# Designed miniproteins, single chains, continued (2), part 78

Each design is a single chain, and the fold is of that chain. pLDDT is the mean over its residues in the fold that is shown.

## One batch from the design tools (miniprotein)

Design m6875
Fold by ESMFold2-Fast:
Structure m6875 (fold): chain A 97 residues (1-97)
Amino acid sequence: MYEEAKKRIEELADRIGEALGDPEFGQEVKEFTLRVLDQLLELAPDEVKQEIMDEIVRGLEHVAERAEAGASKSQVAADIVGTVLRAVGLLEDAFLA
């Protein structure tokens, strides 16, 4: 359900920007994450698209919670990279199955 995932990602990116006092960074997270999602979904078989969307949303939920708990911008950026790498791993696994 792409539209629901997209809306949730936008909401979570806005929360990250607000928690860090850096709305420009929140916008960068939004644009980066949505671009990554779109690229992964273009390559993904239909049966794994939901799992990829769920992984990115779950990862960003964790990142937003950490930012709100006082994580630094660098820690938040590292956690976002980790979320993306996990989503890429799901796509790689799908192609090896």
Scores: mean pLDDT 88

Design m6876
Fold by ESMFold2-Fast:
Structure m6876 (fold): chain A 71 residues (1-71)
Amino acid sequence: DAAARADELFARANELSRKGDEYEKQGKYDEAAKFYEEASRLVREGARALGQPDPETPELDERAKKSKEKA
């Protein structure tokens, strides 16, 4: 079921975004950036599984960029 697949991807993306936030708070900026980038990728995969256009993930992309700048 594409919907079930998308739900799993979105749930995992949310978890990875939270982990990124925690790593950023710990000053682990390289790891935080990696988690934000992976979360963005999973959101796009979930949308594709549903046949939807790729969503914008500007908040995740910006968080990844900022974490890389601090690393």
Scores: mean pLDDT 80

Design m6877
Fold by ESMFold2-Fast:
Structure m6877 (fold): chain A 66 residues (1-66)
Amino acid sequence: SELTTSKPLPSGGNTSKDASKEELEKKKEETLKKVEEALTSMGVSDDKKKEILAAVKQSYDIQIKM
């Protein structure tokens, strides 16, 4: 039978109310997609693309952790 499980959010109790971390994570994913598309359009190599995406991801991870 098909079960519809609740959609678990990456929230910890009251932390979801602040939403700052969730907003940063959403922005991170959106930015990564846009950067990836832009790099692909510019014909950047996969290796270079991976390095750039890793740098962007790291910048957001630092912001999320503060």
Scores: mean pLDDT 71

Design m6878
Fold by ESMFold2-Fast:
Structure m6878 (fold): chain A 79 residues (1-79)
Amino acid sequence: GSHLIELAQRLLEALVPRVEEKDPEAAKTVRDNLQKAIEAAQAGNREEALIYITKAVKAAMDALGVDETGRLVAEALGD
């Protein structure tokens, strides 16, 4: 049950510092969506948690580009 919480926390650690270096406003959007993902996962709303994770990743892609975001997401997944 904690896997989505752990993923969202790892994405916070991986994405937010890199996005903040490029675009502090985008970093806020990434952080806000990942916090909502953690809250949804804690409430047992897995589908809602995945939607918020998707929104956070999209905001990171818009700021960093697809390749850098993909690398950071893979790192957060433990690849």
Scores: mean pLDDT 86

Design m6879
Fold by ESMFold2-Fast:
Structure m6879 (fold): chain A 104 residues (1-104)
Amino acid sequence: MKELYRETGEKSKKKGEEALKKGDNKTAALYYVQAASSYRLAGEYEEAIKLAEKAIEAAPDDNEIRSDAYLIIGEALKAQGKDEEAKKYFDKALELNPNNVTAK
């Protein structure tokens, strides 16, 4: 199962990079969020965090995308045992979209 998530993440990452090169920043951010989620599920926590940060950079004014990216960063940090840092990112995600972290 982890290999399938890594494959899905790699595909989404490439689509995000292609969209960014075309100037489609919102589409790039959406693919980076999808890639970050897939890498997190694959256990690739550092890559998941980097991709989530790229999503925030691509769509800095999109509260939904930023909330999803912060949620992924928090989940990855929690999986690494960094519970205090993870909580800070969950709080940021909830501030941007109150339904995101609580609905999980």
Scores: mean pLDDT 84

Design m6880
Fold by ESMFold2-Fast:
Formats: sequence, C-alpha cells, structure tokens
Structure m6880 (fold): chain A 87 residues (1-87)
Amino acid sequence: EEVREEARRLAETIAQAIVKAAKTKGPDSAVRLMESAAEAVLGYFRDHPEEAIEAVRLAGDLASKELPEYADAFREATEKAVEKLRA
C-alpha cells in the first residue's frame, strides 16, 4: 500500500519533469528522459514490479495529457522501457 503511494507520487514528479523537458529542450529530450526515468523506477521498485509499471505508465499518461501532440512518442518510450526490464 505504501509502495503504491510512493510510486504514484514519483510518477507525478516524473511527468512534471518530462513536460518541462519537452517545453524547454524539445520532444527528443523529453522522450529520452521518459526512457531513463522508466528504467530507473523499474530498477528502484524491483521487488514491486507491477506497482513500478503502473507508476511508469501513469507518468506517461500524465505527460501525454499535458502534451497530446507527443502522446504516441511518450507511450512508445514507456512501453519500450517496460518490455526491456520485464524480459
């Protein structure tokens, strides 16, 4: 329960960072940040992989809501990171 709340708060923080990166450095920088953040979250919560995956996807969804023009790129980056770490 506590892990799920921590993962949710982290997802919100990551989403804000991704949106800021997209607005200040452009979409390519935001996608790279999304990939790195997703990998770091999954590694940090390795003992709670489903909660980590939910947090990573939530971060992508929140960023996509703020920047719908990059939604597909954010989704692809998120799922690619999840697939690499689940395999």
Scores: mean pLDDT 78

Design m6881
Fold by ESMFold2-Fast:
Structure m6881 (fold): chain A 72 residues (1-72)
Amino acid sequence: SAEDYYQKAVEALRAGEPEKAVKYFEEAIKLDPNLASAYAGLAVAYERLGKTDEAKEAFDKANKLNPTTLPK
């Protein structure tokens, strides 16, 4: 499920594997394109990889899907 991939992505981030996290977040988004939390997680993974522009785009997408997903 999308939630299973999301959990795997979060665990990959905790393990210091941001590239692996990106792949899992992308799979979660494929299963649930409206999963705002997956886009927020993807942004964090991109930031850890130094992909600043991709991170900004992912954060913007998360905010558009659910404005309450990220703290103010």
Scores: mean pLDDT 81

Design m6882
Fold by ESMFold2-Fast:
Structure m6882 (fold): chain A 68 residues (1-68)
Amino acid sequence: SAAAELRRSLEELFETESEDFVLTTGLVVLRHGSPEARAILAEVFEKHRDRFSPAQQAEFRAAYAAAA
């Protein structure tokens, strides 16, 4: 499914790229992506949350809340 392919691509992004690049890319998805894409991204972000600083986590959560 498209959702499964998106999740796989996001998991790879989170595993291979820097925290700053992942956050910047994620913020673009939160601003311009579909509700389904935002939900999948939020799940992947929470799985990897300990990689990110408290400030980066707060920025992501604020952007997610603003998109809802």
Scores: mean pLDDT 83

Design m6883
Fold by ESMFold2-Fast:
Structure m6883 (fold): chain A 70 residues (1-70)
Amino acid sequence: MSKEEIFKEAEKTMEYMKVLLEAYGELRRRLGIPPPTSLEESERFWEAVREHLPDLYAKMEELEKEIEKI
């Protein structure tokens, strides 16, 4: 991998993590949903993100696709 590709992957991964942490904070503030600690809680968390934070969900999907292309 080139240095440019490594830096791009790192930047997009950091953006993804930032959006994910924002989703955790928003769900906790708005709905009292804590970060998931089990598989079932993870499924409910992602369902809630898709329902209540569709913009953040779409941004994470977009970033995942961009990371896969690197």
Scores: mean pLDDT 76

Design m6884
Fold by ESMFold2-Fast:
Structure m6884 (fold): chain A 92 residues (1-92)
Amino acid sequence: LSREQLLEADIALVRMEISVIRKEVEKLEKEGADKELLEEARKYIEKAEEYVKKAEEALRKGDLETAEKYIKEAKEYAKKAAELAEKAKEKQ
């Protein structure tokens, strides 16, 4: 596998993770979970999506090192969003 193919796969996986977290947040909002924690989770989802777009742009330009850095940032924000969603669920 080329480094480019691995980065494309990582971007796809992060996009899937963000989608799952977004659906969990929407479900928890409907169930009346902690509004403040869910609002914070949404902010981290938006940051994760922003870094995914930056990673895609860097990859398109052939800047693999920059793409990898943005993917790592996107993963970190997605993880923070998931942790906040879990806390909101536990606080019910």
Scores: mean pLDDT 88

Design m6885
Fold by ESMFold2-Fast:
Structure m6885 (fold): chain A 59 residues (1-59)
Amino acid sequence: SKEELRRQALEHANKAIESLKKGDVEAAVKHLREAGRLARQAGDPETLREIVKKVKEAL
């Protein structure tokens, strides 16, 4: 479902933020790429906006 895709996208975004806090840039990039892919598959622009907001706050 779209809700499951959204949930998975946000989970990957959270893992990317954790990786950034640990200094693991390679893991962060992989998780952000997957988060973006899942968000696009969900077709929900709000999911992408939420991911961008979370990442911006972590920087």
Scores: mean pLDDT 83

Design m6886
Fold by ESMFold2-Fast:
Structure m6886 (fold): chain A 102 residues (1-102)
Amino acid sequence: MKEEGKEMVEELLELYEKAKPDIEALPEEKKKELEEKLKEIVELLVKANEAIKKGDLETAEKYLKKAEELAEELQKELPENIAELIKKAMEMALKTLEEGKK
């Protein structure tokens, strides 16, 4: 039923499946840190999406930029499969913002 972004969602699911063993292999402290930072990134992306729906692109850009900064920090500290998953999720979010401007 959802035609928009279906291909990107499918890619994210494949990357998540590949990253899942690496996430499970992380020390408990790193898992908690990952969960907390991912939750913050998701919350920022939700706020950005709400701003896009209201036509407030400036506010959306601020939230996306903060999410990107947090995602970049995580990518440097995490295994490649997890870093690739985060990178793809951010790419999808940015593409959604750009399509909203068209």
Scores: mean pLDDT 73

Design m6887
Fold by ESMFold2-Fast:
Structure m6887 (fold): chain A 58 residues (1-58)
Amino acid sequence: MEEEKKKLIEEIAKSMPKGIIDRLKAFVDRGIEGAKKLNDPEALKLLEQEKERIDKIV
């Protein structure tokens, strides 16, 4: 459902400096910890997928 967005983000990220990618990774990691603490499974799932996407780009 957000697969379309994930693909676009991946393409955009490849054209960005690595510094921005590192910031996104850090932000997502923090979000994952927050989602776990708040017991928000939807946010956790989305953030974990986003982290994997970013990791593959880097």
Scores: mean pLDDT 72

Design m6888
Fold by ESMFold2-Fast:
Structure m6888 (fold): chain A 76 residues (1-76)
Amino acid sequence: SALEAARRSAESIRELIEQGDLETAIIAAKVAIKDAEKLNLPEEVIELLRKVYEAIEQGDAEKALEYLEKLLEKLE
């Protein structure tokens, strides 16, 4: 399902950030936002993905992980 795909993307982004690969994480987050918008996922999911992207762009890995945790809780 679209929500399962969003969950897998969020898990992959989290792993990339935990490994210090912010360059790949930001690309993955950008793709995840575009896919979520195309699939008309709940606005709250899209907003959290945007916050993850913005945190990565600012170099704030801790904040990005906080938003990803919140996103993953909503996708359960």
Scores: mean pLDDT 87

Design m6889
Fold by ESMFold2-Fast:
Structure m6889 (fold): chain A 75 residues (1-75)
Amino acid sequence: KEKEIEELKKLYDEVVDAASRLLEQTTDPEKIEEARRLVLEAHELYEKAKTASPEQVKELIDKIRELLEKLREML
């Protein structure tokens, strides 16, 4: 479980980094709003992981990976 939490923290940090890159490249209000939404969702999933079961943490990791992929597609 500790390894999964560490992996999830790394994914969250990657989401924040991807969002920061996107915000530096765009003045499009729609993209800015989407980036902020994805960061907030990733943060909620990370917080949820602190009280989640090991099986639930794996599901949260998959969800954060999906959010990261969406951000990377916008770059």
Scores: mean pLDDT 80

Design m6890
Fold by ESMFold2-Fast:
Structure m6890 (fold): chain A 80 residues (1-80)
Amino acid sequence: NQALRQQAIAQIQGAIEKAKELASKSSPEMKERLNKAIDRAQAIIQLIQNNPWLSAEEVQALTDYALAEIEKAIEEAKKE
């Protein structure tokens, strides 16, 4: 489903933008951790884009994983 894939990518991109904004205000150490989470989320977007054979369930699982990873990094950064 093309609509599902586009929605998944948009959702991950939104989380990446929030993490980037927070990284600009964070310590160098936390910025590095946030950037690592951003790089991971970007890799998941590329995986979704480059593998049209992925099922809706697989796309959802990848999206959930990417969002959980980046959300955790954001929560850790907010504790600074």
Scores: mean pLDDT 84

Design m6891
Fold by ESMFold2-Fast:
Structure m6891 (fold): chain A 59 residues (1-59)
Amino acid sequence: MSPEEKAKKLAEGAKKFLEITKDSLSEEQKQQILDELREAMLSLGIPEEKVEELVKEVE
């Protein structure tokens, strides 16, 4: 699996998690999850611009 495919799967997992927990998470907790997602994607070597596009799909 390529780094881009891994990043897409991370984004899909985060999106599903946020949808399931939308009534239980504070905005601060949501931002923390999104920030951790950004860091994980960057660590995979995904360009910052692409990371922001993928994170935007989760929001």
Scores: mean pLDDT 79

Design m6892
Fold by ESMFold2-Fast:
Structure m6892 (fold): chain A 65 residues (1-65)
Amino acid sequence: ATLEQVKELAEERLADPSLSEETKELVRRVLEILEQSDSIEEALARAQKESPELAVALHELVRAA
């Protein structure tokens, strides 16, 4: 998966009205990390430094993309 594909999937998730606000906040933070990163590896490293929850969410998006 490319950084662009993971970012697009995150944006699609945020457009889903059935998503809980808590999940949307998590996805918004993941998207911010993706925007600040030059690669998926860098984004994963940044997410892991912030919380295990963000790292898991990003890993799931990378797996789905």
Scores: mean pLDDT 81

Design m6893
Fold by ESMFold2-Fast:
Order: structure tokens, then C-alpha cells, then sequence
Structure m6893 (fold): chain A 55 residues (1-55)
């Protein structure tokens, strides 16, 4: 669902802000496989969530 994808995107933002880039990348790969997106597309969605919601 979109809500699950947004939750994964928020977690990717949290990991990235914490400097945990390897875990953020791994989560983006897993989310991409689950939702039919590339890891880079998931990363762009996470950036959009951050900008929109000031996470």
C-alpha cells in the first residue's frame, strides 16, 4: 500500500540522517523489490517525503 511505502521512505530518511547509509541503501533495495521500484526511485520518494513533511 502507499502508506507502507511512505513508512519505508520515512525509515530510509531516518537512517540517512543518522549517517547509517548502508542500512538506508539496503532498505531502499528491499522496498524497491516489494513495490516494483528501483532503489534510486525509492530514494527519490524518500527525499520527497523529507521535503514535504520536514522529517
Amino acid sequence: SMAELEAEARRIVELSLAGRFEEARELAVQAGKRFGLSPDEVGLLAAGVYVRESL
Scores: mean pLDDT 80

Design m6894
Fold by ESMFold2-Fast:
Structure m6894 (fold): chain A 79 residues (1-79)
Amino acid sequence: IEEVRKELEELAEETLKIAEEKIKDEEKRKEVKKRVEELLEELEKVLRELRATPEGREKIKEILERMKKLLEEVKKLAE
């Protein structure tokens, strides 16, 4: 779980860095920041409610996958 949290935080930092450095549109940057914040908040809720349960692990994988998709989307917007 701690490894997944670290991976998600690293993906979040990379996503925000690309958005800030490469996306000049203020509105698009705010949207990306909001999506990252929502995913991080969702992770914290899952960790509080379902820590170390099989159901919690499934939800954490889903959040991680959604963050990876957001990073891909932001990379495309940066190009």
Scores: mean pLDDT 78

Design m6895
Fold by ESMFold2-Fast:
Structure m6895 (fold): chain A 58 residues (1-58)
Amino acid sequence: SEEQQKIAREVGKELREIGEEAQKLAEARKIIRDGERGKASEEEIEEARKTIEELRKS
């Protein structure tokens, strides 16, 4: 139904927003893990930590 299509569009929009935040968080966490193995620079680790803190506050 048209009502179901409207709900599907709204859910899809919310899922996209959640997915973008989840992807940024996953990328930042990966950089920190790579840093633990000596595979990331101190600058990259600091940037990743800032990203996690900003997403945590959102």
Scores: mean pLDDT 79

Design m6896
Fold by ESMFold2-Fast:
Structure m6896 (fold): chain A 62 residues (1-62)
Amino acid sequence: SFQPGDVVRVVKDYTATRPHELSLKKGEVLRVLHVLDEEWVVVQSLATGEVGIVPKSYLEKL
C-alpha cells in the first residue's frame, strides 16, 4: 500500500497510453504525490521533476 511521500522504484518499463500518464524506465526513483485508486498513483520523477499518473504494479516501495 502506497502513501503520499513514499519513495518508490520502477521495476519495469512503462509506456504512457493516455493523457496525464508518465512513461517510466526500469530503475527510476519517484515520489508518490497522491494515491488515486487500487491501481493508479500520481508520482513525481526525482530526476526530472515531471509529474504524472502511473500504474502501481510497475513500482516497488523503497
Scores: mean pLDDT 87

Design m6898
Fold by ESMFold2-Fast:
Structure m6898 (fold): chain A 68 residues (1-68)
Amino acid sequence: SEAERRAASLYSAGNILEVGAVASEMIAERARKKPEQAELAEEAERAAEEARRNSEELLEEARELEEA
C-alpha cells in the first residue's frame, strides 16, 4: 500500500539521520579537545540535537502509519 511505502521511506530517512547525529556527536567530542575549535564543537552539538529530533519525528510518523 501507499502507507506501507511511505512508512518504509520514513524509517530509512530516520535511520540515516540517526547515523548523522552520531557522526556530529563524534565531531563535537573531538573538537572540544581543542580550544581553537570551540565554535565547531557548538555547531556540531546543535547539528546532532537537530538530527536526533528529526529522526525521532520521522520514526514516530512511520510507526503511526504502520499502526493505522
Scores: mean pLDDT 87

Design m6899
Fold by ESMFold2-Fast:
Structure m6899 (fold): chain A 71 residues (1-71)
Amino acid sequence: SAAEEARKYLEEAIKAIEEKDYEKAQKYMLRAYLLTTNPEALELIGEAGKALKEGDYEKAIEYLRKALEKL
């Protein structure tokens, strides 16, 4: 399902952030965002993107983990 694919992309995004591959993380986050229809998960992925842009990688991971709970 689209939700299962979105979960996989968010998990890969978290791994990419942990590996400090922020370009890869952004790519996976965008793919997850496009597959997501849950408004709360969409908002959390958006907040993770803002945190990533600000260099707050711990906060970005926290938002992505919260988004996974909504999928």
Scores: mean pLDDT 88

Design m6900
Fold by ESMFold2-Fast:
Structure m6900 (fold): chain A 85 residues (1-85)
Amino acid sequence: TEHLEKGKQLYEEGKLEEAKKEYEKAIEEDPNNARAWANLALVLLELGKEEEAEKYLEKARELSKKLKIQVDPEALAKYYRLKKE
């Protein structure tokens, strides 16, 4: 969706709160958009909202499994890089 692509652009610019809003709009338009849920989780993790990020990443994984689609692999890779300790 337009909101998903705009969210990705804002994320690359470091505008995390604006990226969050665009991903939330993408989810409002299509709650089955696993890519939007995964990218929202990534933004939330970078904002330090780890518990909320885990919740939304799980939602993305559930949708990916039900629809037999890949959740956004780039967003997942970035998410797990940030979580490694």
Scores: mean pLDDT 80

Design m6901
Fold by ESMFold2-Fast:
Structure m6901 (fold): chain A 70 residues (1-70)
Amino acid sequence: MSEAEKAVLELVKEAEKIVLEEKDDEKARQKIRELTEKAKQEYPEQATQLDVIEHEALEQLDNGRKPPVR
């Protein structure tokens, strides 16, 4: 498995951890976007896979895993 593929798998785990542990929806969204954005800068060839990971993590938040703050 390539270094880029390993980084993508680690991002999936990190994004899921953010969804579970970060209670503030806005902060969770920002953290997820920052993670995928940094990874796209380092591994631009994986940008499509990183977009999918970002979308799925944000979809989990949208499906009501956290209550609204305001």
Scores: mean pLDDT 74

Design m6902
Fold by ESMFold2-Fast:
Structure m6902 (fold): chain A 80 residues (1-80)
Amino acid sequence: SLLEEGERLAEEAVRLIKEGKIEEAKDKLGEAVELYVQAGNVDAALEALERARKTAREVGDEELAENLDYSLENLKEVAL
């Protein structure tokens, strides 16, 4: 399902952030968000972005954390 594939990609993105593979993580996270939105589950998309942002801060990647904060605010404005 779209939700199962989205969850798999979101989990992969978090793993990639922890490994420092930031560009690949962004690609996987973007795919996960798109699948969640296509499935009509904006809350899951927001949760995926929030998890990724938390992970970015935990590994000290403030640039990625800031980028993800903007993505969260943009999704909230478009979807609400």
Scores: mean pLDDT 86

Design m6903
Fold by ESMFold2-Fast:
Structure m6903 (fold): chain A 59 residues (1-59)
Amino acid sequence: SMRAEEIKRLTELSLEVEEIARMRREGVPRQELLDRIKELEEKFGDSAVGKLLRRHLDR
């Protein structure tokens, strides 16, 4: 069972990930997507999220 703070953090992370996916679909340049992913990694302190997102950009 997750604590309310963990659920809130995961919800915020999910929204940021959806925004990056939307930007990718709209044809935003790869470099801007990579910069956004770096900002997300810094904001949430989770390098694994950035690695996962970068992997999806290569598809």
Scores: mean pLDDT 74

Design m6904
Fold by ESMFold2-Fast:
Structure m6904 (fold): chain A 64 residues (1-64)
Amino acid sequence: GQLRQELIARAKGLAKALVKQKLGAEEVEVLEADETSAIVDAVVDGKKKKYKVDLLTGKIEQLE
């Protein structure tokens, strides 16, 4: 429903903000998001890498 779409949109925004703030990412693309986590592609120090963001803890894990 509408509420789920709003929660996912908020999750995407939070994931971008966390990756930019904590890793200094210049570019962030959200590939997948749910209420508690997101998977993003981000450019950090000129290198494109994939990260998983835990939206409850703010923990960021590099996947590749």
Scores: mean pLDDT 81

Design m6905
Fold by ESMFold2-Fast:
Parts: C-alpha cells; sequence; structure tokens
Structure m6905 (fold): chain A 69 residues (1-69)
C-alpha cells in the first residue's frame, strides 16, 4: 500500500510533468489530501477526472489514488 505522503509526491510529479504550475499543483494536492482525509474517494476521483491534464496522465493519477486505498 502507498502512503498518503508518497501518493501526494507521485501526484505532484505527474502534474508537474503535465505542465501545471506550482500553484496549480499545490492547490490540487491540498484538495486531494482534504478529500482523502475525509475518506471521500469518490470526490478525489472526480477531482482527478476534472484536472486539465492528458488522459494518459489522468489514468496514472487514478492508479496512484487506487494504491492509497
Amino acid sequence: RLSLAEGGRRIARLLKEAGLSDEEISRAVQQLADLLRRGDYEGAERLIRSLPVPEETRERLLRVLDETR
């Protein structure tokens, strides 16, 4: 199982590779952390699906999310 801290680091790296700004990455990671802290995996998945990233990146983000369960 992937820890939330390690998951957050992998998500930040993927978002940076996709061309998001440091501000966008920080905001997305914070929102994901808040959702996961509440156990809202459905909300976390919806947030990832709404991100302005390529589908390949979105699929990788969803895999990281699944590994944190």
Scores: mean pLDDT 80

Design m6906
Fold by ESMFold2-Fast:
Structure m6906 (fold): chain A 76 residues (1-76)
Amino acid sequence: MSVEDRVMARLAELFAERGPTVVLSEEELRALARELGVSPAALLRAIRRLAEEGVVELREEVDENGERLLVLTAAP
């Protein structure tokens, strides 16, 4: 199973738990990467690839403290 397949399976679980939009902080991104056994950089590349394929919608935002947030929405 590819890294992208494992990432998508985990995102599908998060969408089921949290609803159609999931927000990942840098801390949550690191925790998710550790859970999946990949680097945070590899996880971010996989997420961007899924967004390019239209599987998810990705927005990168910065919070009031300057921390990067990834906003992921399930594709229609």
Scores: mean pLDDT 80

Design m6907
Fold by ESMFold2-Fast:
Structure m6907 (fold): chain A 129 residues (1-129)
Amino acid sequence: SEIEELLSKLDEELREFMETFIESLLTKNLEETLEAIAKKVLDILTKLIKSQNLSPEDLEKAIKQAELMVAGLVEQIKAELPEDEKEAAKLALEAALTLLAITRQWSEEELQRNLEIGRELVDLVFEKK
C-alpha cells in the first residue's frame, strides 16, 4: 500500500497521528475529523509539557495554555474552511503539523518533509473516498 509506505517514513508518534487522521477522513465527516486531530495534537502537546521539570502550578498553566491554543486554532480553521473537503483536510493537517513543529522544535527541513508526506497521504485517502 502506498499509504503504508508513506507512513513508514514517519516517526512513531507522527505515524500514530497520521493513522488517526486517515481513519477519521475515511470514517467521519470533516467536523469530526477536526475534533479527532485537535484531540491528538493536544495529547502530543500534553505529553511534551509533562516531560518538562515544571512545578505543579506551571504544569497546570502550560496545559491550559495548550488547550486554549488548540481550541483557537480549531475555531480559526472552521472559519476559513475551503468548500472542497480535500483542501479543508490539507489546511487542517498543515495547521496541526506547524503547531507540532513549533512545540517539538522541528527543523524547517523536518517540517517540509512531514508536510509533503502528509499532503500526499491526504491525496491518496481522497482517491479512496
Scores: mean pLDDT 80

Design m6908
Fold by ESMFold2-Fast:
Structure m6908 (fold): chain A 95 residues (1-95)
Amino acid sequence: SEELKEAIEVEAEAGVVAMHAVSLKQQALKEGNKKVAELAERALELANRGANLAGEAAKLVLEGKDIERAKKLTEEARKLTEEARRLVEEALKLM
């Protein structure tokens, strides 16, 4: 279904952003860049929340349950993932 595809795509995107945030945080801590480390940590938290919500949405669609709730969870996950990506981009500009 389209709803399942969207949920899976958002979960995958959130996972990619989380991996970038982890790498960026590790580099920032090694270099003593506190501002970049803080931005990367916030991005990681948001990306992980986005992935969890998208995963829950995919589960609801697969079970044929509450498609309206699944759509709302996917939209929330997308917003969190987008915010996380912006924080990663901001952090990269400070390096």
Scores: mean pLDDT 91

Design m6909
Fold by ESMFold2-Fast:
Structure m6909 (fold): chain A 92 residues (1-92)
Amino acid sequence: MSREQLELEAEAALVLMHAAIVKRYAEQNKDKIDPETYEKILKLIDEAEDRAVAALEGVRKGEITPEQARQMLEEARKLIDEAVKLLDEALK
């Protein structure tokens, strides 16, 4: 494994861990969040997880470049950030 691939795998792992933490926090507070907002949060987290997994698998299979994988991970982080904003607003 190249250093670049190792760094991408570490970044993907951090994105997936962040998504899991946000999802758990939303689930623990689901009774305080309206159902429509809760579903939006879960959808954003699921899309972020799918992008992070696709980036990691794509690089491992040689189907995408490390640059494309980084772009996918940045998109996943933006989805997580949006989920966090919705969660923060719902729990005010």
Scores: mean pLDDT 86

Design m6910
Fold by ESMFold2-Fast:
Structure m6910 (fold): chain A 67 residues (1-67)
Amino acid sequence: MEEELDREIAEALVLIYLGIAKIDEKHGNYDAAIESYKKAIDLAREHGFEDLQKLAEENLKKVEEKK
């Protein structure tokens, strides 16, 4: 029975990918930012983090449009 611990680890990983993506986006490295946002989306979707998934999807769309 470790669902809460697994969710904490997954949430931390989603936040790490979002952080990496934001750093790459700030440096104009849109391809790397897109890859990191996609990883965040996949992980958030797998674990049911709807708010984080939507945030990552919105940021991904904005980065793709800025290119």
Scores: mean pLDDT 81

Design m6911
Fold by ESMFold2-Fast:
Structure m6911 (fold): chain A 64 residues (1-64)
Amino acid sequence: DEIASLTDAGVEDVKELKPLLEAGKSVSDIALEKNRYIGYVNIIAQDIYKAELKVNGYNKIKDF
């Protein structure tokens, strides 16, 4: 899985990116700030939003 090589940091990246997403930063702004690929940040953002939806019953990103 080519995507796995971009998301290998897993939990640490989720901890880093989640506060920025909650602050209203866009995926593109986060990618630039953190010197990450936009596709990588987008995948992590979608995973965070899916987890939030399942745990809290809100955030509407299930299928991106």
Scores: mean pLDDT 62

